# Ledger of designs, part 33: designed miniproteins, single chains, continued (4)

Each design is a single chain, and the fold is of that chain. pLDDT is the mean over its residues in the fold that is shown.

## One batch from the design tools (miniprotein)

Design m13125
Fold by ESMFold2-Fast:
Structure m13125 (fold): chain A 61 residues (1-61)
Amino acid sequence: SPRVDFVQAVLQSLEQRVQQLKAQIAQTHSPDQAAQLIAQFDQQLDDVRKMYQSQIDKLKS
């Protein structure tokens, strides 16, 4: 489905941006602060990932 393909492409783009942001956090913060910020960021991203997976599941129905 073109709509499913679009959502998958959005997820791929988000994951690339996430990797870039994590690298930036590591460069601009102390190691301890970077680790805490990355952990919190990953928790928030898990919610976003679940939301997009729900949308994909609805589009497949």
Scores: mean pLDDT 79

Design m13126
Fold by ESMFold2-Fast:
Structure m13126 (fold): chain A 59 residues (1-59)
Amino acid sequence: MTREERLKKAEELAEKYGADLDVLKRIVDAHPDWTEEELESAAKVVARHKAEGGRAPAP
């Protein structure tokens, strides 16, 4: 899977789950070997943080 394919998948997942695309792109860049399933799990976590206004405590 290419980096471009992973970024496109991140965009689709961000729209599907309402995740912050910029945060999800950062995760993709940090984990270039992740599968689509791993990216989907990350998108769910990012979407949760966005829904809470990014205030879920844990820097």
Scores: mean pLDDT 73

Design m13127
Fold by ESMFold2-Fast:
Structure m13127 (fold): chain A 87 residues (1-87)
Amino acid sequence: MKKYVEIGNDPEKIAEFAKELAKKLNEGVKVKYKQESDGETNKVTLEIEFEDGEVYKLEGDTLESATEVGVAAIVLAVYNTIQKRKK
């Protein structure tokens, strides 16, 4: 079962919590964000590179008119991945 932290569906709040977590991570964390659109669908890709060289890649498809929700879902998945790695 996927476990998500309670941030809500607000992309600003999700981005804020992602930023807060990044501040708590010491050093060497790099985040790459990529969004591709082919006219009807949007593909969002997030890559997190940790100081030990391990890279986590998360991909998701967004609805054509719901880019913010798709971004929020991917950011939330990234946040939970970092939290899981912290422990």
Scores: mean pLDDT 51

Design m13128
Fold by ESMFold2-Fast:
Structure m13128 (fold): chain A 75 residues (1-75)
Amino acid sequence: SIYDISDEVVRESLYRMLLGSMKANSLLPPRSVKGLSAKEKREVLLNAERDPSVPREEQVAAGEAAVEELEKVEK
């Protein structure tokens, strides 16, 4: 979360792309992984790299958490 300002635009862009893809495919966001801490969310995002080989559940949860943090940062 310490890089929120410098990484905000990148995370938002990645998350929007994930949401768009999921919406087009009628995918549901994962619930079990959504409870991750901020540091865990960052780790999942780094591992995901928008790669379909990475579990989408973890990637989506990290993206949703990032958006929630972005909303707080944007004020």
Scores: mean pLDDT 49

Design m13129
Fold by ESMFold2-Fast:
Structure m13129 (fold): chain A 76 residues (1-76)
Amino acid sequence: DVLEKIKKLEEEALERSKSVTPENAREAQVELAKLQLKVYGLLKGEDLSAELEAMKDEEIIEKARERIAEYRAEVA
């Protein structure tokens, strides 16, 4: 169930956000971007897990920005 997988990822994102500090903000940003991309992938019928595991931190953040822009264009 895609909805159940999305719910689990959202719960992980919420839990991770509670432990964010200025000292670990960059690392937290990368992990939250990964979770966001996994959610967007599932909504589109894609499994991005392996792709994200192979990507650099900068690529992950950039891809998350691209997916947000794509989603906004789709719902406009």
Scores: mean pLDDT 69

Design m13130
Fold by ESMFold2-Fast:
Structure m13130 (fold): chain A 90 residues (1-90)
Amino acid sequence: KIEELTERARKLQKELEELYEKLKAVASEELLKKVEEEIKKIEEEMLKEVEEIKAQDLSEEEKELKILEVYVKALEEAIKLVKEAIKEAE
């Protein structure tokens, strides 16, 4: 539940940080800038979904759960993006 998703988010965040360090080691400045712009778009879509959830007629617990699901999804999308960029740089 909430604890499970929070732990998953922490693990994904750590994976993203490790992958981003690898990307910085192999990528050009142009590729890094492109990845940063795409990550910003993922963050903007995440924030939009969070606001939509907050506007729904749901319990606070249901809202928190859905918001965590959105964060996990955003982290997974960012990880995929960074993995693809590393593959392109190699």
Scores: mean pLDDT 84

Design m13131
Fold by ESMFold2-Fast:
Structure m13131 (fold): chain A 99 residues (1-99)
Amino acid sequence: MAETAPTVEEARRAIREALELTEKEVEELKENLSVHNPEVEEALKEYEKSLRKQLVLALAAGESARASVTSDGKIHIELDTAPEIRELVLAALEEIENL
């Protein structure tokens, strides 16, 4: 490791790895759940989005991310990192919401 802070390229790689791990876990869940029921597929899709967000935040932001629960029960995410890395993480989270 040559640098103290993650580069944009390292952050992008971490995001991709997080998404790949989530994809593998979703495939495993599909094998274990009844794939004959559309209601199960809807529930799996919601779980998939939640898991992708958690992994992206954890692997891409690391120490640069803080999460707090608001009074409304929503998770508020605060990123204390380089603007370009922050934009990359937020873009990935937005992409996950639109899956």
Scores: mean pLDDT 59

Design m13132
Fold by ESMFold2-Fast:
Parts: C-alpha cells; structure tokens; sequence
Structure m13132 (fold): chain A 93 residues (1-93)
C-alpha cells in the first residue's frame, strides 16, 4: 500500500513536470497547438492519478503501471518537441 502510494506520487510529480515543460514550449511558440495538447494530456493524467491516490483504489498498482507507460510516451514526445524548438532556433540564426 505505502509503496504503491509512493509510486503514484512519483508518477504525479513526473506528469506535473511534463505538463510544465509542455506549457513552456507553448509559451515559446514551439508548435503551440501540439505543445498545448501534450500539456493538457499530462495535466489530466496528473489529476486522474491524484484522484486515484485520494480514493485508495484497489487497482492503484495497475493504474500506476499504466501511468508509467503513458508518462514515458509523453516524455518522448515532449523531448522531441524541445529538440524541434532548438533546431528551429538554430536554423533562424
């Protein structure tokens, strides 16, 4: 139970950080529609995980595992978008 709660907390923190990074990319004008979409997905994921943690669901471990996979996918997309922003800035110099 406590180990699953800690795992959910780690996933919530990762999702919030990804949302923050995506919102910063949106603010900088790096593919703002895509950045906004990724931020929204990460924000909803963080809220869903926080709700699951507060509810003390029996499926919390399965939820954490599914969230980890989705967070990894989101991180890859946000990392790619950050690289696109760097490449665009370099090309504009």
Amino acid sequence: SKEVEKRLEENIERARELAKRARELEKLGVDPLKASSLAGIAEILAESLEAAKKAGLDEAEDIAKAAEKKIEELQKLIDELEQEGKDAKKAAE
Scores: mean pLDDT 84

Design m13133
Fold by ESMFold2-Fast:
Structure m13133 (fold): chain A 62 residues (1-62)
Amino acid sequence: MSVEEVIARLDEMVAAGASVDDILRFVVTNSDLSDEQVRELVEARKTLSPEEFARYAKELLE
């Protein structure tokens, strides 16, 4: 899946009320992330709302 497709899907998931855990699983499964980026996302999920987490994930993918 392309970065642009992942970003579009993240916006749809947030609009549908997806949880931070749902967003994390989607991003990790559908993006070529480094181990460092995965670790950052796992830590961020503990403190961010779904909307904030989706924004953070988009920044990591871009």
Scores: mean pLDDT 80

Design m13134
Fold by ESMFold2-Fast:
Structure m13134 (fold): chain A 62 residues (1-62)
Amino acid sequence: MEELKKKWEEYLASLPPEVRERLEQAWFDVVRERAKKLGRTIKSREEALDFVAEETLKVEKS
């Protein structure tokens, strides 16, 4: 996770703002779809990040 997180941050930082916005929207859409399958509604990127953090913490515990 740490290595992937670091690469993800570097990747986002290297992108133009416009490209980063598009990538965030695509990622957000995927997260929303996954959350919907679990009975959760995501309305904002902050909620999507919280959802991903919860999923990540569960994996770390495992």
Scores: mean pLDDT 70

Design m13135
Fold by ESMFold2-Fast:
Structure m13135 (fold): chain A 111 residues (1-111)
Amino acid sequence: GELAKRAAESAKGAAESAIGAGEESLRGNVIGAAGAAATAGGGASMAYMLAEKAGPGEAGELAKEAARKAKEAAKKATEAAKQGGSEELGKEAIELAKEALELAKKAIEAA
């Protein structure tokens, strides 16, 4: 339904912001990484809330999983930036965010 589609679109935005946070962390840009991570966290929270309101369904469950991975990626990106641009954590953040993006795309298709 419409709520599941909106959840999936919000999860996609969160995943894209989490990729940005990871990329900024690899550049050592602490402020940029934190800003992108905050945007990803907000988007993920919105996606989760909208998916819960949509009720049971494949699109909602995929959107929730995408939101969880995007939020985890944002957290790793923030930690990477705080550690002076940890390459390992920054790359892990980008990989998780890309997985979140693919799940969000599947959620949009399932809605």
Scores: mean pLDDT 87

Design m13136
Fold by ESMFold2-Fast:
Structure m13136 (fold): chain A 56 residues (1-56)
Amino acid sequence: EKARELVRKKLDELGGRPLTDEQRDEIAKEAGVSKDEVDAIQTELLVERIRREAAA
C-alpha cells in the first residue's frame, strides 16, 4: 500500500511519465518492497492513466 501511494504520487508529479530506474529504486527502499513490485505497480497505474486520457 505504501509503495502504491509513493508510485501514484510520483507519477502525478511527472504527469504520467514513467519513473526512472533511480526513482523506482528509491520507492522500493522507502516502502520496503522489491523494485520488481514497484515496476508492476507503475505499469498498472500508467495503464489506468492512459485509459482515462483516451476516454477524455
Scores: mean pLDDT 78

Design m13137
Fold by ESMFold2-Fast:
Structure m13137 (fold): chain A 78 residues (1-78)
Amino acid sequence: SAEFEKTVKKIEETLEELKEKSKSLSDADQKQIEALMEAVKEKREEMERTKTVKAETLALFMVIAAKSELLLLERQKK
């Protein structure tokens, strides 16, 4: 659905921004970000293929998105 596509796009935009910011982070932080992006990518591909969104998957995505935004905010200010 259009709402589902917008949610996926927002997650991708946040991850792209995080990836861009991660270029100036330590190797350890970059590794953590890469692991999160890989996990989200796998779940996103499954959701896109099946056109189905499970409640637990949405909850996981919201947590990851919130963590990513918080990390970006911290890196911009600190």
Scores: mean pLDDT 65

Design m13138
Fold by ESMFold2-Fast:
Structure m13138 (fold): chain A 89 residues (1-89)
Amino acid sequence: DARAERLAEAIGALKAKALLEVEKKLEEYKKKNPEITEEELEEKGRELLAEAQAKVDAQIAAMPSDEALLAAGEEALKELEEEAKKLAA
């Protein structure tokens, strides 16, 4: 089922974007707190990851239609492409 595959890809993109945002927040937090221990940074990472996953799950559950979920996934993919572009060149 092509629709089921497209929806799975959309969900994957939303989760990938959430993970990328967690990585950025951790890097920002480390830069603002250079004295932070690896243990404290790991704990902060777990907190941010749990929050991001909960928000993504809630966003997916709140989608009014498959079309809305696909649109959100497409937007997330574009954001991931722009971030990859910043890292590559």
Scores: mean pLDDT 82

Design m13139
Fold by ESMFold2-Fast:
Structure m13139 (fold): chain A 100 residues (1-100)
Amino acid sequence: SEVEKLLEELEERLKELIEKLRSLGTDEGEVLADLIEKFLEEARKLVEKKEYEELIKLLREAAEMFKEYAERSKNPELKKLLEEIARLLEEATERLEKIK
C-alpha cells in the first residue's frame, strides 16, 4: 500500500528526530519524544484499520501541536527539532490527501 509505505518513511525520519530530542538531555525533549512515539503507534493502528480520514486528521492535529510547542520553546535546538517534526507531519498529511 502507498499509505503503508508513506507511514514507514515518516516513521524512519521521525525516529532520527526522536533520537536527537532524547540526546538533548532535557526533560522536555524526553517527554516530547515519548509523545511522538505515541502518535506513531496510533497512526499505525489507523493504517491497519484503513481509517485514512482519521489518519490525516491525527497527523494534521499532531503537526499543529508540535508547531505550538516549537513557538513556546526557549531552547533553540529543541525549537529547531520541533519545527522539523511539524514540517514532516505536514508533508505526510499533504501526500496522504493526494494518494487516497
Scores: mean pLDDT 86

Design m13140
Fold by ESMFold2-Fast:
Structure m13140 (fold): chain A 91 residues (1-91)
Amino acid sequence: DRAVELARELVERILKKLEEAGIPKEKVRELLAEEYRILGNFEKAEEILKDKNMSWEELKKRMIELTEELVREVLEEHPELAELLERVLEK
Protein backbone atom coordinates (compact mmCIF):
# COMPACT_ATOMS: atom_id res chain seq x y z
CA ASP A 1 0.00 0.00 0.00
CA ARG A 2 2.45 2.72 1.14
CA ALA A 3 5.16 1.38 -1.17
CA VAL A 4 2.77 1.17 -4.12
CA GLU A 5 1.51 4.68 -3.32
CA LEU A 6 5.10 5.98 -3.28
CA ALA A 7 5.90 4.31 -6.61
CA ARG A 8 2.71 5.73 -8.13
CA GLU A 9 3.56 9.21 -6.81
CA LEU A 10 7.07 9.02 -8.29
CA VAL A 11 5.78 7.88 -11.68
CA GLU A 12 3.13 10.64 -11.63
CA ARG A 13 5.81 13.25 -10.87
CA ILE A 14 7.99 11.93 -13.69
CA LEU A 15 5.09 12.03 -16.16
CA LYS A 16 4.12 15.54 -15.03
CA LYS A 17 7.68 16.80 -15.57
CA LEU A 18 7.71 15.21 -19.02
CA GLU A 19 4.51 17.07 -19.89
CA GLU A 20 6.00 20.33 -18.55
CA ALA A 21 9.05 19.70 -20.76
CA GLY A 22 6.79 19.72 -23.83
CA ILE A 23 5.89 16.06 -24.29
CA PRO A 24 2.38 15.92 -25.80
CA LYS A 25 -0.45 14.85 -23.49
CA GLU A 26 -1.34 11.97 -25.80
CA LYS A 27 2.19 10.61 -25.33
CA VAL A 28 1.86 11.06 -21.56
CA ARG A 29 -1.41 9.11 -21.61
CA GLU A 30 0.36 6.22 -23.33
CA LEU A 31 3.01 6.27 -20.60
CA LEU A 32 0.28 6.43 -17.94
CA ALA A 33 -1.20 3.20 -19.33
CA GLU A 34 2.28 1.66 -19.08
CA GLU A 35 2.42 2.88 -15.46
CA TYR A 36 -0.33 0.42 -14.49
CA ARG A 37 1.73 -2.44 -15.92
CA ILE A 38 4.69 -1.19 -13.85
CA LEU A 39 2.56 -0.91 -10.70
CA GLY A 40 1.56 -4.56 -11.04
CA ASN A 41 5.21 -5.48 -10.59
CA PHE A 42 5.52 -3.08 -7.64
CA GLU A 43 2.66 -4.87 -5.86
CA LYS A 44 4.63 -8.11 -6.11
CA ALA A 45 7.75 -6.34 -4.83
CA GLU A 46 5.81 -4.91 -1.87
CA GLU A 47 4.68 -8.44 -0.95
CA ILE A 48 8.33 -9.54 -0.82
CA LEU A 49 9.32 -6.53 1.29
CA LYS A 50 6.57 -7.27 3.83
CA ASP A 51 8.06 -10.72 4.38
CA LYS A 52 11.41 -9.11 5.25
CA ASN A 53 9.96 -6.94 8.06
CA MET A 54 11.53 -3.91 6.40
CA SER A 55 11.28 -0.40 7.87
CA TRP A 56 9.48 2.36 5.95
CA GLU A 57 12.77 4.04 5.04
CA GLU A 58 14.20 0.80 3.64
CA LEU A 59 10.91 0.12 1.84
CA LYS A 60 11.08 3.62 0.31
CA LYS A 61 14.65 3.08 -0.94
CA ARG A 62 13.69 -0.29 -2.42
CA MET A 63 10.64 1.17 -4.14
CA ILE A 64 12.72 3.96 -5.67
CA GLU A 65 15.19 1.37 -7.00
CA LEU A 66 12.35 -0.68 -8.50
CA THR A 67 10.78 2.45 -9.99
CA GLU A 68 14.10 3.29 -11.68
CA GLU A 69 14.38 -0.24 -13.08
CA LEU A 70 10.81 -0.39 -14.40
CA VAL A 71 10.95 3.14 -15.81
CA ARG A 72 14.02 2.09 -17.81
CA GLU A 73 11.90 -0.64 -19.43
CA VAL A 74 9.43 2.00 -20.62
CA LEU A 75 12.29 4.20 -21.83
CA GLU A 76 13.57 1.41 -24.07
CA GLU A 77 10.41 1.97 -26.12
CA HIS A 78 10.65 5.77 -25.75
CA PRO A 79 14.35 6.74 -26.03
CA GLU A 80 13.48 10.44 -26.34
CA LEU A 81 12.35 10.41 -22.70
CA ALA A 82 15.55 8.89 -21.29
CA GLU A 83 17.34 12.21 -20.71
CA LEU A 84 14.38 13.75 -18.89
CA LEU A 85 13.86 10.74 -16.63
CA GLU A 86 17.55 10.51 -15.77
CA ARG A 87 17.42 14.11 -14.54
CA VAL A 88 14.35 13.38 -12.42
CA LEU A 89 15.70 10.12 -10.95
CA GLU A 90 19.09 11.65 -10.05
CA LYS A 91 17.41 13.27 -7.06
Scores: mean pLDDT 57

Design m13141
Fold by ESMFold2-Fast:
Structure m13141 (fold): chain A 78 residues (1-78)
Amino acid sequence: DVEKAIELFNEALKAVDEGDYEKALELGRQALSYLRNAGAPQEIVDALEKLLEEAVRNKDKETAKQILQAGIDIANKL
């Protein structure tokens, strides 16, 4: 469900803006799972997950938002 992936990515973006990186990672992982089920290549999903985990670990707001926005862009092209 592409719509569910986009919804969860947007919720993750809000969590990043609020400084709740743990919530952002959990929501982002759920969104990536829906993205994979919607037909995104496994290698892209795996790469985005690793990058999101690193951004969250470093509390890198800018990079975390960029990765979540990339997920939305991919969902919109499916």
Scores: mean pLDDT 88

Design m13142
Fold by ESMFold2-Fast:
Structure m13142 (fold): chain A 72 residues (1-72)
Amino acid sequence: SEKELEQAAKNLVKDVFSKLKGQRTFLPGDEEKLTNKILQAIEDQRVQSVEEAVEVARQVLLDAGVPPSYLE
């Protein structure tokens, strides 16, 4: 369901920002901003699977400067 796609994306963002705790790269509010951008991309790309939603989230986070090692 759409809610499952959104929840998968939100979980990935939360996990990444948990790992980024103490880093100076991201500011308060960046987690919410990136989450909203990912949810919009999921809608715009008509994503139908959790795997595809996670991949879209990874691409948005990489574009925002998150290192690939934080996306494991």
Scores: mean pLDDT 75

Design m13143
Fold by ESMFold2-Fast:
Structure m13143 (fold): chain A 64 residues (1-64)
Amino acid sequence: VEELLYKAAKQTAEVALLNGESREDALEIAKNSIRAVAAHLGIEVDDKTIEEIAQKALDEVLAS
């Protein structure tokens, strides 16, 4: 489950950065992507976990 959320966040962060969004905006967009996927799957994810997954995804995109 976390792997699926992470992949969604990573793809979304990548696209946001390619479109010229700031790092802060890319993080918020990635967090919203995680929330949308979790809601679609009917799973609960707390805000702390969403933040951690989104930040990890963004950091890995920026390190590439």
Scores: mean pLDDT 82

Design m13144
Fold by ESMFold2-Fast:
Parts: structure tokens; sequence; C-alpha cells
Structure m13144 (fold): chain A 56 residues (1-56)
């Protein structure tokens, strides 16, 4: 099945949000820029930490 336009936009926001977190941006910056909820930001922080563990 093809993803909806909303799902595509969400995926783009997640990728950009993860990049900002990796660059050291605050949770407030990510929330203001992409309108992500705390739960979504927590998931992105966990994903960034998992990526760091994968490199270790």
Amino acid sequence: AEPSAEEVARQAAYVRGANLIAEGASREEVRETYGLDDAEIDALERAVEAQRELEA
C-alpha cells in the first residue's frame, strides 16, 4: 500500500527532527520547528541514542 501524504510529511518531520537532535538542538526547538509531541520527540531521542550504540 502507498503511504498517505500525511504519513510522508510525518516521516520527513521525523528525519529532520532526528537531525536537529543529533546536532544538539533542544526539545523546544524541535517542537517549535516541526510541531512534534513530547512522545514523538522522546522516540526520536531514543532512536538517536540507539544509533550511537550501534556505532559503539
Scores: mean pLDDT 76

Design m13145
Fold by ESMFold2-Fast:
Structure m13145 (fold): chain A 94 residues (1-94)
Amino acid sequence: SALDEVEKELEEIEKIVLEALAALDRAGRDPSPLQAAAQAFFRAAKDWLEGKASLEEVRAAADRLLAVLPEEFRAAFREKVDRLIAAGERLQAE
């Protein structure tokens, strides 16, 4: 279902964020900007799925998170966000 696809893509995005946080920790870099951007992104995505925020707000939060992600995670994150948006639009059309 569209709901199952939304849940799967959110879980896969969370996994990317956790792997990126671990990479920053191993590199001795401050994880705080990524943690803050990730919290904002998941909040925007949840609010959009609940009809409380626009898709534009989700895209803006995704762009902010992308800007603080280590380069090696950016392509995978972008792909999963695109899949999340496609699944969420189908869910809202039901």
Scores: mean pLDDT 89

Design m13146
Fold by ESMFold2-Fast:
Structure m13146 (fold): chain A 92 residues (1-92)
Amino acid sequence: SESFEYMIERAEELKELAAALPAVALSAAEQAALAANKKQVEENEPDEKRRETIIEALEAYAHVLAALRREYATLSEEEREEILREDDELAR
């Protein structure tokens, strides 16, 4: 699937990003989401080596998202609004 190819192509980049970010504990919801994604890979990817690469990428991606969410949560409402405004201007 496109999602599996994306994870394979981005695996090393995601691992490097995860290593550069502060180590954070995953919440119960984040752990459940990661487990669900791993299950989809185990059920839909027949190649063992591709499965391992995708799972490693998913673990790295979960860590990246968790670290970014914790960082974002430390920002003021005004700082969050400024980031959203800049993203909107960049999307144009």
Scores: mean pLDDT 77

Design m13147
Fold by ESMFold2-Fast:
Structure m13147 (fold): chain A 83 residues (1-83)
Amino acid sequence: SAAEQAALEKANELALKLSEEETLKLRQELKAKGITSVGREAEAQVALRQLRAALEEAKKKGDKDVAAATERLIALVEAELAK
């Protein structure tokens, strides 16, 4: 629905608000563990970190629709990593 699309877009915008420095630090940590900074696993773990931060921000703001959409995105990324 249009409301679900708007909630997903807002969740993605909140995730993108995480600093480039924080993203670079996380990629360096993953590389130290043998996960490449440009690999699927590294990208998925960066996305999970960003989505979890966006979820906390949505919960703090009381935006239930954005929080629910973000939880669904987290579940999808975790399911893909489990394959």
Scores: mean pLDDT 65

Design m13148
Fold by ESMFold2-Fast:
Structure m13148 (fold): chain A 73 residues (1-73)
Amino acid sequence: MEKTIEELKKLVEEMIKAIENGDVSKAREYAEKVADILEKLGLPELAREIYGAAMSRDIEGVKKAYEKALEKL
């Protein structure tokens, strides 16, 4: 679990950087990886929430969804 949480944190940080840099393709790639991990952890609603926030370039929404995911793990 801790290794998965550490990987999730790293992917979320890279996703935020991609959003800040306007790299839509990289943001999507990282968002898909984050959503896949969250779905496998049994959090499909948060997977959809974080993916939606990332695609809308909503960094605050990404951070809030990530915080909710950590609370449920």
Scores: mean pLDDT 83

Design m13149
Fold by ESMFold2-Fast:
Structure m13149 (fold): chain A 78 residues (1-78)
Amino acid sequence: STVAQALRDVGDVAARLVEEGDYELAADVLYRAADVFEAKGHTEAAEGLRRVGDLVRRREASAQDVRDALTALARRVE
């Protein structure tokens, strides 16, 4: 689905920012995406994005953790 692909794309962008050490921008990208998905009625996707954003902000997620989490989230929302 388009929603699932958008989640994977957001995950790839955020993961790359984590690889570059820009945790604050990575978390901001995830939070902004969550706001957009919530406004469109994709509540589960929004909640998942916020959880990953919190982990990134706390430096508790690697780039691979971000990719894996967004891939898993994409599968759930299909």
Scores: mean pLDDT 89

Design m13150
Fold by ESMFold2-Fast:
Structure m13150 (fold): chain A 62 residues (1-62)
Amino acid sequence: MEERLREAWDEAVEAAAEVIKAAVEVTFSEGEKREEALKRLDEAAERLARAEAAVQAARAAL
């Protein structure tokens, strides 16, 4: 049980780091580079949402 929660938590931390990285990239980019960075931010946000759902599911299973 704890290992499942730890695995979900580790993925959530990694996903959150990717969102922060993408958000920084959006802040410091312009034009076409910014459009690419926004696309990466959307992808990272989706990954984080999935990771958060996995953490909640793992906690509910305890």
Scores: mean pLDDT 81

Design m13151
Fold by ESMFold2-Fast:
Structure m13151 (fold): chain A 69 residues (1-69)
Amino acid sequence: MEALRKEVEELKKKLLEEPLPEEELELLYALSALIVLLENKRYDEAEALIANLPEEIQKRIEELLKESE
């Protein structure tokens, strides 16, 4: 969870300085939604969210989840 929150904070900080690429914006929105789902123990919705993302974004999220347990 902390790794996901840290990534969201970094992406939001970048967004304030300059426009994010579409991929980074999609990651920001996905991570924000994923955090809410995981905090509410909605694991089925969280898996569905990840499965509908591009492969590159899925890999980035999986790496963050491994760090946050």
Scores: mean pLDDT 78

Design m13152
Fold by ESMFold2-Fast:
Structure m13152 (fold): chain A 61 residues (1-61)
Amino acid sequence: DVLARLRDFLKLTDASTPASVQARTFLALFPQDRAALARLAGLPEEQAEEAAVRLIESLRA
């Protein structure tokens, strides 16, 4: 589950780290999750980083 991996990843990072940096790092570690993250955010795969940012912000709200 991509959301479970993202949540676990966020527990390992400093909460003060910008969401854009967390998103980029997550996608570098789990490039296979790009398409799944984009689909969850309703975005095309080319915007996977933006999708990850939105999901990270949602999970931290």
Scores: mean pLDDT 82

Design m13153
Fold by ESMFold2-Fast:
Structure m13153 (fold): chain A 75 residues (1-75)
Amino acid sequence: MVRQAVEKAADLLVKKFGLSRETAERAANAAAYELPDGREAAIRAAEEVLLSDGVSEETARRAAELITDTISRSL
């Protein structure tokens, strides 16, 4: 279940924001790992990964929210 949710979330980031699959998968895995600590923790973890890969602050925040909500809804 979790692995499929992460793959779907990463695919959405590639399609909607034009991110590399590697970056999208790293962000999705970071969000999934932190999600048990809450939505904000998951968003922050995904955002940090995206920012480290050079994604803009505005795009990183929007992508982190989308990925976290996608994973949460798929669990």
Scores: mean pLDDT 81

Design m13154
Fold by ESMFold2-Fast:
Structure m13154 (fold): chain A 79 residues (1-79)
Amino acid sequence: KTEEGAKLFEEAQKIREWADDPNADYEKLAEWALEKYPDSPYAQRAYEAVKAGDIDAAREALRNVASQLELEGFLKFAE
């Protein structure tokens, strides 16, 4: 299922690039991540951090969402 794994890696790369961009709209990105991955504890943390005004914590949580998607992508390639 390489196509599914590739999509997860692509989404992870995109989120990681957003987390590293100091000009990114972190509120919009955290909302998108939570809508896309509502059961992710990292997506929930990113949203809560943005609402609290803690941008550094939001960036770290978004990087953790990317790491989660990378792991899921590797598991899809192992199938």
Scores: mean pLDDT 79

Design m13155
Fold by ESMFold2-Fast:
Structure m13155 (fold): chain A 55 residues (1-55)
Amino acid sequence: MTPAQQAEIRVWARWMAANGASEEEQDRLARTFAAARGLDEAEVLAAMRRAIAEA
């Protein structure tokens, strides 16, 4: 992932943390983000969950 994509994931992670997003919602958003950018779903989900934990 590029630094810009990692920054975008952090923005979404903060939004999800603030709104109490479920693990199912996190997984769905990660899949959508990965598919739109040709990225690996597992890597995006791991990065997103890590960013939520750091928020």
Scores: mean pLDDT 81

Design m13156
Fold by ESMFold2-Fast:
Structure m13156 (fold): chain A 57 residues (1-57)
Amino acid sequence: MEKVTLSSENIKYLDIKEDGTLVFQDKATGKVYEYKMSELEALSAVANGETVTATPT
């Protein structure tokens, strides 16, 4: 999939899959994104108020 821009303001945590894939929903668009555990570090930057670009699974 193409890379997407994440913002902590617009992200809602939904779930974590058995293989460690994190599931988030963009509140503005309603789209659901899946990320591997390795991308959690990128999402932590978003939690600090920074914008990060990441690739969904």
Scores: mean pLDDT 59

Design m13157
Fold by ESMFold2-Fast:
Structure m13157 (fold): chain A 75 residues (1-75)
Amino acid sequence: SLEETVVSNPEAVRALIRAVGQGASPEEVRKLALEALKDGSPTEIAFAEIAHALALLSGQTDVAKAIREAIDEAR
């Protein structure tokens, strides 16, 4: 699919979403978010926004901030 061709590291995207779901540290999530946003494509940003929303919905405010900072750096 087009999505698969514009994501430079699909495993980093999967790892990011899994880490947020499992309550990983903000530092670990930031590293995974930067890897997931390697190309800064709209598709990579969309996955990072999903991870950000998941962090907010689960009350992980510091994790949400780490993801937002990574998104802003990729833009």
Scores: mean pLDDT 80

Design m13158
Fold by ESMFold2-Fast:
Structure m13158 (fold): chain A 104 residues (1-104)
Amino acid sequence: PLPDTPLRRAIGEDRLDALLDEASEAVKKYNIPREEIRDLILGLIDPSEFPDEARVELAYVVGKYADPADTDLLRHAKGYLAKGSSDPQRIRDAFDRGLAERAA
C-alpha cells in the first residue's frame, strides 16, 4: 500500500528502524520529527521540504545503512536525496561518506 522509493529499496526493511533512530538524532537540531524522515524514505514527503543542511545529514545516515551491492539503486537513492538542492554535490558526497563507513 505504500509507494516503493529508491531510498526504501536501498535500505531494506530490517534496517529502517535503526536508520530512523540515527537519522532522527542527526537532524534533531533542525526540529525534524522521526515520522517526517520515515515519510521521506517512503516517498510521502519531497526532499525539498527539508533544508539542505538537514539533507546532508540525512544522506550521510542513509549511506551508512544502504546495501552497497546494488550500485544502480544506490545511484538513484543518492540522486533522489539531492533533487532540487542548491548544492546537490554536497548531498551526494555525504551519501558516499556514509557508504564508505558502512563498507569499513
Scores: mean pLDDT 77

Design m13159
Fold by ESMFold2-Fast:
Structure m13159 (fold): chain A 101 residues (1-101)
Amino acid sequence: MDADEIWERVEKIVRNNDVEALKKLLEELKKKNYDQNLIDLVQLLIDILEGKLSLEQIRERLNSLLTPDQAEKLLKLIEEALAAGLSNAEIAAKLLDLLRS
């Protein structure tokens, strides 16, 4: 599965607020032995959408998954997106763009 296919699927799922479909995608990525960082980022998106994580917990998970520079950029993006009322789909698209960088 390429990142463009994952991006399209994540965008559709997040737009529909279908966390169960996102969990199904996560299992598909695991079965196909996709990159572990992508699997962990999809899990992070699920946890964010379910409201399970504080900003501090998001920071800690990003720091474990990404370089410090990438984690700081993503954390600022999430903070700004939450403050600006951006859609979950826009957050997901930006996360995938940073993964591809």
Scores: mean pLDDT 71

Design m13160
Fold by ESMFold2-Fast:
Structure m13160 (fold): chain A 87 residues (1-87)
Amino acid sequence: PPLPSRELIARVARALVELGPAASNRELAERVGASVATVSAALEALLGLNDEQLAEVARLAGVSPEAIRRTLDERLQLQRERARAAA
């Protein structure tokens, strides 16, 4: 699939920081005005960014890179815990 735009990745990052790590992909999609599939792709793209790319996304989103990283790390931890509980 095509890589999401940097602008879209920044909008998803901002929404994630504002709504918090427990926000569903649907809630993020509603905040951003995109499909759940588009938000999922943007979240995957965020995880693959290097420090320089993350700094640029943070600048566009109007949040700190540390806030994005912290929220992503907490979101991944919650997803792992949910997966473990479901297994």
Scores: mean pLDDT 83

